# Designed miniproteins, single chains, continued (3), part 98

Each design is a single chain, and the fold is of that chain. pLDDT is the mean over its residues in the fold that is shown.

## One batch from the design tools (miniprotein)

Design m11399
Fold by ESMFold2-Fast:
Structure m11399 (fold): chain A 94 residues (1-94)
Amino acid sequence: AEETGRIAEGAAEAAEEGAELAEKGDNVGGSMAAGAGATAGAMGATSSEDKESSEEARKTAEAAGEASNAAQKGDAKKAREGAEEARRHAEEAK
């Protein structure tokens, strides 16, 4: 679970960076940062042998993906909400 928790943490940090970039008006950079977090999180979830940690890592990746989509649309508020959801799930993956 510890490694899956670290991967989920990285995905949440990437989603938070994406939200910060979107809040500064860098919608493309924000989308790419949060999207990279979503991809990494999804891979980590697939590799986990702990089903509960895997499910929380998957939810972290999904929230990071939502942050990426919101950033691409210029919705900084929804990008931040996605980053906060990603952080919540990353804590549960530990």
Scores: mean pLDDT 79

Design m11400
Fold by ESMFold2-Fast:
Structure m11400 (fold): chain A 83 residues (1-83)
Amino acid sequence: KLSEEEKEAAIEAVTRGKRGEVSHSETRIGDKVLEVRVGVIKIGNKDMLLIVIVLQDADGRTLAALIVLADLDADPRELIERA
């Protein structure tokens, strides 16, 4: 669903977010905007990684939306390549 360029941008953003460097980022790819948010939420007695990826076109229409819940140690590349 995401192009290779969009996937690589998402992987980079998630990797930096997982390291605590940025919790949210926006990257412009041509006429599209890729927004990535990375946070930690508690589910039961476990802290889990929450990743939200939204791709919008120039008119603000959502082209893709992905919400991923994963272990804190999850590989960002594997998570995004499944999308």
Scores: mean pLDDT 77

Design m11401
Fold by ESMFold2-Fast:
Structure m11401 (fold): chain A 78 residues (1-78)
Amino acid sequence: ALEELVKAALEDPAVRAEAELFLRLLREEAARAGEVTTDEEAIAVLRAARDRFAAEATNPRAAALILAAVDEAIAALE
């Protein structure tokens, strides 16, 4: 999922724009949380960024690729 997302972002500016939005939101949530030392804290940050991204994303197909990669990352930490 993440590798497919990176490749899609290199080929499609719409995917790249949504990926950049997600990374921006993720950095903002991480900064608000402070030091993330546990998987539970990491999951909380990822979920907060995911929920904000789902509300702000404008391209549904590109957003679906990013949401799939984020959901896979959350599942891997559980």
Scores: mean pLDDT 82

Design m11402
Fold by ESMFold2-Fast:
Structure m11402 (fold): chain A 66 residues (1-66)
Amino acid sequence: APQAVIKLQQNLQKLGYQFPSGDASYNSQLEKLIQEALDAHGLALDGDLNGDTLEALAKYLHFPKP
């Protein structure tokens, strides 16, 4: 997985967001969805996203709140 996507997942977990856990195939699909969402909204995959950007992304991806 791209390091920026992994770092994004870790940052969202620190904010208490839950990620669907599954097999490697499901995780690959989730990573692709995150990349597509970031691209569509003009967000960078550098892993240096602030909390407001992370919360906005979680809302667009319909992740459960903590």
Scores: mean pLDDT 58

Design m11403
Fold by ESMFold2-Fast:
Structure m11403 (fold): chain A 77 residues (1-77)
Amino acid sequence: GSSREQGELYLALGVAYAKEGKLEEAAEFFKRALDAYPSQEFVPAALELIKKLEEAGKHELAKELREYLKSKGLSDE
């Protein structure tokens, strides 16, 4: 498949893990999605995961994912 298809698959897996409360696995798959296809379309879902990480007290992982977005030129600033 294309890089876009791979990114969308990893994003779908990350969203599924987040719904199950598996936030560390969700963050890993979001990073894989961004590595495969760094797209502004993924930013809203990534920001929702960052919010869930902060609410769960996973502040370092939230910071890591936020910095990962910035490293790809992606931000909601």
Scores: mean pLDDT 85

Design m11404
Fold by ESMFold2-Fast:
Structure m11404 (fold): chain A 85 residues (1-85)
Amino acid sequence: MAREKLRERIREAQRESKSPGQLVFRVYLLASEARKEYGIPMEEILEIMREEGMSDDALAAARAMELLERGVDAAIEESKRRKER
């Protein structure tokens, strides 16, 4: 079910997006939510996106944005938790 909803949302993002940048951002948000809410591995999310017609460039961009956000979030959390000395 979660994978089926992800496929539907990816199709919707492709139809509703007005620019390549908007599409990449929407699919990145879908991937982030699918991982957080449904526990779907990123590799499986990327495979679903590819099956729904996303280009390799769009998949790479979405993956890069997800990894970047996770990296930035982790760095911010560490910076807030640790006093530098």
Scores: mean pLDDT 72

Design m11405
Fold by ESMFold2-Fast:
Structure m11405 (fold): chain A 80 residues (1-80)
Amino acid sequence: SLEELQKIIEEIDRLFEEFKTASVEEKKKILEEIGRLLDEAQALIPSSPPKTEEELELGVEVGLREMRYWALKKEVEKQE
């Protein structure tokens, strides 16, 4: 549901905040959980094209978090 998708986005945002102050080891664990939540969020996006403005907005919000996830994952990999 769209409500469930919103809750997943909120949890992802909480994890991004935790990431900022985490150790390298904890950052890897946080990224693993964010990746899992992003997969769950993608499964909840109803279809393309979006049927409503809310579906479009939530799809964009998921996409922005996916981009941030990949950028942070790449930075952690470079630090190893």
Scores: mean pLDDT 81

Design m11406
Fold by ESMFold2-Fast:
Structure m11406 (fold): chain A 74 residues (1-74)
Amino acid sequence: MKLEEELALVLLARRTAERVGEEAVEALAAELERRLGVGTPEAEQAFAEWAREQNAEEWERALEEARKRIEELK
């Protein structure tokens, strides 16, 4: 997955944790990694798809914020 998508996922996970609680987000992340493998492209894609579905409207904002942060890293 591209760096901007990874950062956007982290930002969305934080927003979702504030709404549903961090325990639920962590449990889902652990379950996806367990099913698809840690660090695999399949697991990363599943995380991205899940995050987009949970916060479709916020996904665009998270991507924009992630792109800005990446430019700051350069």
Scores: mean pLDDT 65

Design m11407
Fold by ESMFold2-Fast:
Structure m11407 (fold): chain A 95 residues (1-95)
Amino acid sequence: NAVKKAEKYAKELVDTAREVGAPDEVIEQVERLAKGFINGVKEVEKETSPEEARKAAAGAMKLLTDIAVRLAEKAGVDSEPIRETGEKGIKELEK
């Protein structure tokens, strides 16, 4: 289920941002974006094939990951664990 995978990997991305010591404001912003991402995947899943839903979820996860990495870099924390968690999520969503 694309929605369940999106929820799982979005949570893992937020958890990784916390683990690298991102400020609360950054974590709150990533959480808001993650909720939007999950809602977007739910809407796409209703209107498209499972293959198209997976591609859309993976693409949205790439955007979420890129934003989270950029916010972490601006905050002066290590962004590499966030990038790695996001890349893992993208690969799993593409299955």
Scores: mean pLDDT 84

Design m11408
Fold by ESMFold2-Fast:
Structure m11408 (fold): chain A 63 residues (1-63)
Amino acid sequence: SSLEEKLKKMVEEAIARDPSAAAALREAWDYFLENKDSSAEKYAGAILLLLGAILDVELRLRR
């Protein structure tokens, strides 16, 4: 599987667990898609932003 497939699954699972985060997670996913073919720096930044959004949901649910 590609990294993109794995990240998409993580986003979908995070939205399913916390629907209130859906808008923010979809925005982060769209930003990742917009930057996946850009510079290495922009691509890395997009991945970090997306992972940060997913991690925020996980950490809030683990309270």
Scores: mean pLDDT 81

Design m11409
Fold by ESMFold2-Fast:
Structure m11409 (fold): chain A 63 residues (1-63)
Amino acid sequence: SKQEKIFEEILKKIEEYKKKGDYRNALFWANLGLKYTSGENRQKLEAIRDEIKKEIEELRKKN
């Protein structure tokens, strides 16, 4: 469906930015995805967002 395609594109953007080490933009795309998703897809994005936040905090602790 259109909603499933949007979800997949958001996941791809999150992965691209994570691979670049750009966790700020990865977090931006996760938050954007939460606006356009619901139900199970929203729950998955909430988990992904929380993992990105943990990675950002770990990077701060190493400074």
Scores: mean pLDDT 84

Design m11410
Fold by ESMFold2-Fast:
Structure m11410 (fold): chain A 83 residues (1-83)
Amino acid sequence: LERVAELLVELVKALLNKDYESAAKLREELLKLLESLPEEDRERVGELLQEFLLKVNENIDDPEKVLEIAEETAEKIRELGRE
């Protein structure tokens, strides 16, 4: 799950920098990894991503806060992969 978390943060950084070419590649890699996860992990990550999108919408005018939310969500995703 560490790679999913890493790709989420990298994707958000690319989008904030308007680097849409890198963002497209990162999005494709992220979706491919999500499809490869066990069903239970996909559901749990999906819930975290839904929460992430809601928080981003509340802070759309604050790019620093959007990045912070992405990093917080990434850490929660990493915690799902820990024993």
Scores: mean pLDDT 78

Design m11411
Fold by ESMFold2-Fast:
Structure m11411 (fold): chain A 58 residues (1-58)
Amino acid sequence: SPDRERIIELAKEGKYKEAAELAHRLGLTPQEVYDLLKEAGLPKEAILVASELAKLRR
């Protein structure tokens, strides 16, 4: 999905809040965005983006 690729690009650029906002708009859970970024080889970014997404779902 182009939207999922965009989340990965934003995470690679250190734009964790923007990546989390896009994931939130797409209806992804923190677990789903974590798995997406870990699969992409970004384990540190996966934690940071999932954390930001969890804050948006409060």
Scores: mean pLDDT 87

Design m11412
Fold by ESMFold2-Fast:
Structure m11412 (fold): chain A 84 residues (1-84)
Amino acid sequence: SMQWTEEMVKEALEFIKKQLEELLERIKSGEIDKEELLAQLREKRDQYRAQGKLKQAQIIDAIIEAVEKGNVEEAAEKIVELFL
């Protein structure tokens, strides 16, 4: 396993936060249908769980929560923790 520095963790957190912010902006603009995206994400999460890919399922779950609540901070933190 690669040992993460505090700087690497901060860079990963900011990167993921920006990706989630961009996703939420696309939903707000109407480029992405929120309910269709959530349905696709839930299906993919359940497929990963069925395959024993638990970390991938947890990442999708965090993205679902960000989309539902509009809370990118908590979701980004959860995703980064899964790679530590």
Scores: mean pLDDT 84

Design m11413
Fold by ESMFold2-Fast:
Structure m11413 (fold): chain A 84 residues (1-84)
Amino acid sequence: SALEQGLANTEKSLEELEKLLERAIEEEDLETLETLLAGLEYAEGALEQLLKAHPDNPRVQALYKRHKELKERVERAIRELKEK
C-alpha cells in the first residue's frame, strides 16, 4: 500500500539521519546539527497529521516516537556544542 511504502521510506530516512547525527556529534559540526534540526522541525507537521489519520497504527506510533527522540537528541547536541 501507499502508506506502507511511505512508512518504509521514512524509516530508511530516519536511519540515515541517525547516522548523520552521530557523525556530526563526533566532528562537532554545529552547521550540520542545525540543518538536521530544521529538517526535523519541517517534517514534524507531516508526522503529526499521519498520527492523527492513523492513531492506532503501531508503525506510525513508533515512527512518530523515533522522530521525536531524534529531534531531542539533536537539540541536546546543539546545546552541548554551544556551551563550549
Scores: mean pLDDT 86

Design m11414
Fold by ESMFold2-Fast:
Parts: structure tokens; sequence; C-alpha cells
Structure m11414 (fold): chain A 94 residues (1-94)
């Protein structure tokens, strides 16, 4: 589970990049709620992780493409409230 993975990563002094990715995934899961479909949750996590990567490497075209693709998947699968929550997480990660 993400909380346990984050705790272990911090305890083991993992790179800040790894910690940031786990935090992003945990926040996405918490904001969308437990009733969100697995596909929507995975797409939202991918979007947040890609946004974190893009914040660290702004000129990375692959990170930008990953973010756009993941957000498009969320827009296809999620209701408008879940899409809005995902966009807010992306803005916070950038």
Amino acid sequence: KLVEELREARKNKAPQEVINRLVGALVASAVLGEDVSPETALAAREAVLAAINLSLFPDDPEARERLERALRTVEELADPEQVEKTRRLIEAAL
C-alpha cells in the first residue's frame, strides 16, 4: 500500500524523486476516493507522476506526452468531479 511504501522509502533514505512520486500517487488515491474505478485511479496516478516528473524536467517531451495521455484517459473514464480533482493535483505537482 502507498502509505507503507512511502514510509519504507523515507526510512531507507530513497532518492527524493522516488519519495515525490509516491507522495503524488498517495495524494491522487486519497482525493479520488475508494469508490473510483481501478482504471481511473491508475490513470490519475500516472498523470500526477508524469506532472511531478515534468516539474523536475520541464523540457522532457516524454513526460509531457505521458501527462497528456494520462489526463485524456481520466477524462474518458472519470466523472467531471474526478477530472477536476485530478487537474488540481496536476497543478499542485507542477
Scores: mean pLDDT 71

Design m11415
Fold by ESMFold2-Fast:
Structure m11415 (fold): chain A 85 residues (1-85)
Amino acid sequence: SSLLDKFRKELEEIYEKTEEELKKAKTVDEVLDIRNKSIKEIYDLYDKYAKSASDEEQLELQTLTVNYINRIDGLTNGKIVELSE
């Protein structure tokens, strides 16, 4: 589906931007702010795409949304560990 392809591309763009922002983060508070902003952007993206999606596409949008939120959590947890030395 072209809708799912676009959704994946925009999710990947959010992920890549989050990685770059996390490289610059120096405190746990900065990491948590980046995490919260990125997760909000993912949910906002889901809401936008869900309005035009078929029932089958909605299930895949939900799956992708959960997957990318988990990936963001992985990045942010990894950065918190790094900052703890």
Scores: mean pLDDT 90

Design m11416
Fold by ESMFold2-Fast:
Structure m11416 (fold): chain A 63 residues (1-63)
Amino acid sequence: LSEEIVEYAKSRGIKMSKSNAAYVLSGIKHGISAEELAERTGLSKGTVSRMIKAAKEFLEEKK
């Protein structure tokens, strides 16, 4: 799942590691805000927001 999201994000021009994808997935599942997730990962809020959007789009397409 994390690998698939990394590949999807790359197709959208978003750089994302497998670790970042795992954090984003966990954040979405547990309702963690983009701001909190940015603080936990050391990424900018803008980067995390783009990653969350890509992950949500992928999950919507799969279901």
Scores: mean pLDDT 76

Design m11417
Fold by ESMFold2-Fast:
Structure m11417 (fold): chain A 63 residues (1-63)
Amino acid sequence: MKPVSAEELQNALFEYMLKNNPSPQEVLDLYKSHAPKLDVSKNPPEKIYEVTKKLYEGLLKLE
């Protein structure tokens, strides 16, 4: 599996959340609570990748 950029991973995470969570408010709240950790301008790409991966894994377990 080839590595993906943090932006691509974030977009895939968003699509996954929208498909599995029928409530847009819950999806919005989840994103907002983690958005500061996904800020590319404030965090190195390695940390953004780790945070997005952890969110994706959490969503897989919470569905």
Scores: mean pLDDT 54

Design m11418
Fold by ESMFold2-Fast:
Structure m11418 (fold): chain A 76 residues (1-76)
Amino acid sequence: MSELRALQARASEATTREEQIEAATELALLAARLAGVEVDEEEVRRAVEEAANAPSSEEAARIGEEAFGEVHRALA
């Protein structure tokens, strides 16, 4: 299985908010690497934390799209 799928499985098993943020950050960084998109790790971690603290799922999705739009398009 790809590294991306392994990290997604870990994220699914994460039980604390801190573990979820860490797993999501690792997934985003790996997805960017696989897509050939260079991203700033600090910016990625910030975006993941903002999404985790968003008041709604819709706002979390918007934050993700803004931070990872290039990665999302490359993987589509």
Scores: mean pLDDT 66

Design m11419
Fold by ESMFold2-Fast:
Structure m11419 (fold): chain A 96 residues (1-96)
Amino acid sequence: SMMEKYRAVVKEAADLYEELKKTKPEPEAEYEAAKYALEAAKEAGLPEEAILLMEYALEIAKLKLEGEKQEEIERKEKELMEELKRYLEEVYGLSA
């Protein structure tokens, strides 16, 4: 199912992030994990809405890596979480 593919991509990215944090600063680890998630999502054939959410997450990770203001980062992270919740509730009937 598409939800199983989505969960697999998210889990693999999260596992990669935890491994990378052992040897890299968090912003670099987050950026590499987000980049992996986007590539894995495209390879898995996830729908465009899921790909766009992954692209948004990658852009936030890039802004953190570039030293963008914390207030702007927090605003974008909140917007991403609201869009992710909307996507999961509307497409899969899940509360997440």
Scores: mean pLDDT 79

Design m11420
Fold by ESMFold2-Fast:
Structure m11420 (fold): chain A 71 residues (1-71)
Amino acid sequence: MEEEERRRREEERAEFGARVNKANNEVIKLIKEGKASEEEIKKWLMEVYGLPEAVADAIVANAKEEVEREK
């Protein structure tokens, strides 16, 4: 039955998206404040938010671009 699988995927995507969005906002703040290196932020994202390394890398890259766009 595809309905159960669809609902599970939708819930997982919604939760993951919310987690990524929250992590991205926190990373932008950390980069602006200069309190941690990019490597420390990636490790923190993987340990605290449970994000895969590739996703943590993408969040750090996107946050860095966002900070540079404000200059």
Scores: mean pLDDT 74

Design m11421
Fold by ESMFold2-Fast:
Structure m11421 (fold): chain A 68 residues (1-68)
Amino acid sequence: MENDFSDYSMEELKRLVAHEARLLIEEHPEYAEEARALVDRIMAATTKEEAIAEVRRFVAFAREVRAA
């Protein structure tokens, strides 16, 4: 799934992914370590382009986990 995150600030993107990761971990605790690693990558992003790329990676991961 592709989403347009270009209108979000980096702070908003980081807040959004932290919230979604918490929900994913509550539903699928077996993926908690991998979800946290993806959040760490997003939090470490220094440009908006990097943040968007990492958010899209997290969204793809969450989609696969929930589809299993």
Scores: mean pLDDT 78

Design m11422
Fold by ESMFold2-Fast:
Structure m11422 (fold): chain A 70 residues (1-70)
Amino acid sequence: MAEAQRLKEEAQRLFEQAIEAASNGDILTAQKLMKQGMELLRAAGASPVEVRRIYLEVTSQMGKANIEAN
């Protein structure tokens, strides 16, 4: 149980870094961080539905951050 919680916390940090990279216009780094975060969520036992929901939320935030950074 503690291991799954740690993986989820690391995934959250990666998603935060992905949003920051997108706000700086570094879309390639943002995509890599997103992929790593999703892999950690799957390793933590997140369902495909949960992974998809988080993916949509984070990509929405990345898109908004990138537009606002223009």
Scores: mean pLDDT 78

Design m11423
Fold by ESMFold2-Fast:
Structure m11423 (fold): chain A 71 residues (1-71)
Amino acid sequence: MAQRLLDEAQRYIDRGRQYFDQGNLDQAQRDVHRAGVLIGQASGAGADPDDVRSLLRRVIDIGRQIRDAQS
């Protein structure tokens, strides 16, 4: 179900943020990447577009922060 994929993506976003805050950029990047994949799958499964957009913005923002920290 689409909601289960969004719930899983939210958990990966939360974990990725925690790893980023701890300076573990490799794990943060992996978790954020997994969240993005799950959001895409949820969107394809008919998830609420507003929920998809909200979580996708978080993935993009954290991904930028990780890239900036690696550069």
Scores: mean pLDDT 86

Design m11424
Fold by ESMFold2-Fast:
Structure m11424 (fold): chain A 63 residues (1-63)
Amino acid sequence: SELEKKGKELVEKLGEETVKALMDLVGARNEVELVERLLEPPILRSVLTLLDPETAQKVLEAL
């Protein structure tokens, strides 16, 4: 699915440790749920404000 592809791209761009930290932050159980939550504008905005600009850009590129 498209969500699975975006989840894999997040791992490739950010690394497994950063993706796991983001999953814990937003309450996602897996990479697909992480993508679903990050596609919600209020959640995305909150997450992006916590990340450095380079990491934030990588998240946006994967979505």
Scores: mean pLDDT 84

Design m11425
Fold by ESMFold2-Fast:
Structure m11425 (fold): chain A 87 residues (1-87)
Amino acid sequence: GEKLEKILKLAQSDDLAKIEEAIKEALKILEETGDETIAIKVVEILTKSDNPEVLELAIKLALTLRDPRLATALALRAIGNQLDLEL
């Protein structure tokens, strides 16, 4: 959909302000519709970043998802990338 494409483009940006806008829009859609799909896709994009600030935003977004187990799994993956966890 049009909103999904706009949000994903913002999340793929190297601009922290645009990434934060993507997160805000994804959370707004989650609150208004209960649809986690956009938030999950945004987290997936952000976890590919090597920027610690972007990874922290990914962790925060993952923790706001309604499935705490999914949020924890995504957050641990993001932390692994940031902290170079071997185990």
Scores: mean pLDDT 70

Design m11426
Fold by ESMFold2-Fast:
Structure m11426 (fold): chain A 69 residues (1-69)
Amino acid sequence: MEEVERLYEETVREIREIAEKYKLPPLTLDTYLGLVDIIRSIYREDAEAMREMLRKVLENVRREAEELE
């Protein structure tokens, strides 16, 4: 349970850092943060599934950011 909250907070922090570094549009940032909130709500009691889903979100954020200058 504590792992789930840690994963959530670490993921949110990393997404915000990527958004700031690569100047992601505010709407894109809000979309990914909303997705992370939904994932936390669904996988609250399944830390492994939550980690997998959050990792995919982070990979998508990084991929999208790397396409920007």
Scores: mean pLDDT 81

Design m11427
Fold by ESMFold2-Fast:
Structure m11427 (fold): chain A 91 residues (1-91)
Amino acid sequence: MKEKALENLKQAEEELKKLLEEGFEQAQDLLKMLEILRKIIEGKTEELLKEYGLEATPEELEEYEEEALEVALKALESLERYKKDLERALK
C-alpha cells in the first residue's frame, strides 16, 4: 500500500518537525531518513543509489522498495518508540 506508506511518512515528518521545534536536534537526522524512504517508495531508488556511487539489479531495486514500504508503514510506531526513549533519557 504505497499511498498509506506515504501518508504515514508525512505524519511522521510533521511530528519530527514539531520535535525539532521543541529543541530535539536529533529529529533532523530522522527527517533526512524519511526523505530517503519517500524517494525509494516513489521509485527513485536507482537515482538515489547512483548519487552514492552504488548500483543495483532490478531484483535488488524491488527488494529495497518492498523494505522501504514496510519501514514506512511502521514509521509512526517507530516514532512513538523514539519519543518514549527520549522521555526516559530526559528523566
Scores: mean pLDDT 75

Design m11428
Fold by ESMFold2-Fast:
Parts: structure tokens; sequence; C-alpha cells
Structure m11428 (fold): chain A 80 residues (1-80)
């Protein structure tokens, strides 16, 4: 299904963004950290909405797993 393929591509792109953030975690200013958290919180909501609209269980799980990973990154940013 094209939807599952698109979901996998989006997860791959999110994984790249997450890795870039984690690689720079100790270098982020307080302002950059706050801005990054706001962007990630928006992405969490978008992935949760995509999961709610998806009828395919594999696609739904992939979107929810991506949202969960983004929340974990937000927690790390807040802890720093």
Amino acid sequence: SGELEQAKLLQSEVDKIVQAILDRLDELSPEEREETIEILERLVKQFEQLAAKSKDPKTKKLYLDTAKRLREVIERLRAS
C-alpha cells in the first residue's frame, strides 16, 4: 500500500531529524531547545492524527511508534 510506504518514509525522515537533535543536544541554547520542543510537540499531534485516520493496523502502529519516539526526545530536551 502507498500509505504504508509513505508512513515508512516519514518515519525515516523523523529518525534523521531526531538523530540530528540528539547529536547537538549539549550544544543547544535554551531558546533553541524551547523552539525545538514546540516543533516536536506539533509533530506528535500530527502523527497522532495520522494514526487516528489510518485504517491499516501496521500504518497506525508506525505512526503511534513515531509519536512515542518524539515524546521521548521532548522529555530528554526538557531534562537538559
Scores: mean pLDDT 86

Design m11429
Fold by ESMFold2-Fast:
Structure m11429 (fold): chain A 79 residues (1-79)
Amino acid sequence: SAAVLERLRQLEEDLDALEAAVEAGEVSVEEALEGLARGRAELAQLREAHADDAAVQAAIDAVEARLAALEARLRARLA
């Protein structure tokens, strides 16, 4: 449980770092979207592995919401 919550915290930090890297021109929007797709796959695996852990599910929901918001902002840059 604690290890999973630490991993989810790291994923939130990774999302913040990814957005900053795109804004700095260090990572392309396409590369960032590929990174988000990998993050989404990891969250799906964690959700399945911890289906009975309400605290983990809530933490995953929070990360998924942040990931979805970032994906929308990145896709808007391509329009």
Scores: mean pLDDT 86

Design m11430
Fold by ESMFold2-Fast:
Structure m11430 (fold): chain A 85 residues (1-85)
Amino acid sequence: SHMREKGEELVKQAEKAYEEGDYKKALELANQALRLGNIEGAIKVYEKLAEKGMLEAQTNLIKGALLLGDDEKAREALQSMITHE
């Protein structure tokens, strides 16, 4: 599927942007991948951005986990926000 291939490419581009320190671009690309249905790939990028303290990534990580039906991962993401130092 072209949508599946595009979603996977967006995740790769998001990972590259993250490695280059462009966290805003990484977030925008991960958001696009999520909209194309690559929930797992988007979550991977959101986890990295959430670790950098990006609130939108933390929120989108929870949303992505819920869309995936992964209640445990959603709870883990929320718990991580609560225990933020």
Scores: mean pLDDT 83

Design m11431
Fold by ESMFold2-Fast:
Structure m11431 (fold): chain A 70 residues (1-70)
Amino acid sequence: EEEEKLKKAEELIKKAGDISRQAGREMTRVLNEGRKAGKVDEAVKKANEIGDQADKERQSLLDEAKKILE
């Protein structure tokens, strides 16, 4: 059933987008907090870790969506 496959793929793609948006907000918050605390270098490292983890999760969901559509 193609409709079910499309719906599942859309849900995974939407989740991937939500992860990217949430990670962006968390990175901005961490950087702002680091600036206020005078710990900018530490904040940048934490932001990079958040981004890397989000990229990993996003890619996993996109890979699953691609497999469903194949």
Scores: mean pLDDT 84

Design m11432
Fold by ESMFold2-Fast:
Structure m11432 (fold): chain A 85 residues (1-85)
Amino acid sequence: GQQVLQQVQQLVSDTNSRLGQLYDLYGSGKLTPEEFLKKKIQVLDETIQQLQQLLSQATDPEVQEYIQGVIDSLQSERDFLEKLL
């Protein structure tokens, strides 16, 4: 229960840090728009996969619902970005 929730929170924090680095690289002209989108999609895909693994380990229904909500949100963002390529 609580351990899985802490792992989800850590994963979200790490993902936000990775995305922040991509935004900085894009803003500084180090990444093209296409490279930025592809790398952002990759980060989201990796995060979704790790969240799905954590969901399989969750036994508490409230924690399962929380993780599923995060997955759904990230999948929606990923699908939107893929349409821009």
Scores: mean pLDDT 89

Design m11433
Fold by ESMFold2-Fast:
Structure m11433 (fold): chain A 90 residues (1-90)
Amino acid sequence: KKQEIKDAIQEALDLMIEVFAELKDREGALEFARYAQEAIDAVDNGDVEGAIKALEKMKELAKKYQDKYPEKVNRIIELIDKAIELAKSL
């Protein structure tokens, strides 16, 4: 169960890093990676509220790029929403 959440977070991170690479936005990449790490750490500690908070930060950052990368960002949001739903059962 924790592994499924972490797998979804990792896939979302990998896809969003591709977006930031195309934009040449190193600061955005580092911020998103930080939120992903916060979410993973919260999942490993069984911290439901911390995991959801970090995942919501990832989602809000990803949404800023939805107009430029609709298909990729929609997939990232789906992965984050899946992680949020799974995190509620930690």
Scores: mean pLDDT 87

Design m11434
Fold by ESMFold2-Fast:
Structure m11434 (fold): chain A 117 residues (1-117)
Amino acid sequence: MLTPAQRRILAIMGEVRDAAFEAIRTGTEEALAALRDKMAAAREEIAAILRSIEDPAEARAHAELAVAEVDALVDAARLVAEGTPGLSPEARAALLGVLDDFRRELEAVTREIVEEK
């Protein structure tokens, strides 16, 4: 059975996934900006969840879940974006950059939090 914190992390990642696929489908700057905002909010909320977990082993397990979920999301979104012929090279490059930055930033933040416990 999932913990409340695990359920919240999965719900947050679901919101990011929906925004990522919307940005791929539309190819608009507005959808890409909405994705960036969702990713920033997701990073902050996941960081807050991890900081609230007192047990270092539990914090690490939840961090590993968050990293696995973002890795799976980024890989899936990248494949869908690369397979979308309607995306301009510029829009595709911008989207892939945003996805790679999100993965890198979330990995860095979760590592920092776990190391401080």
Scores: mean pLDDT 84

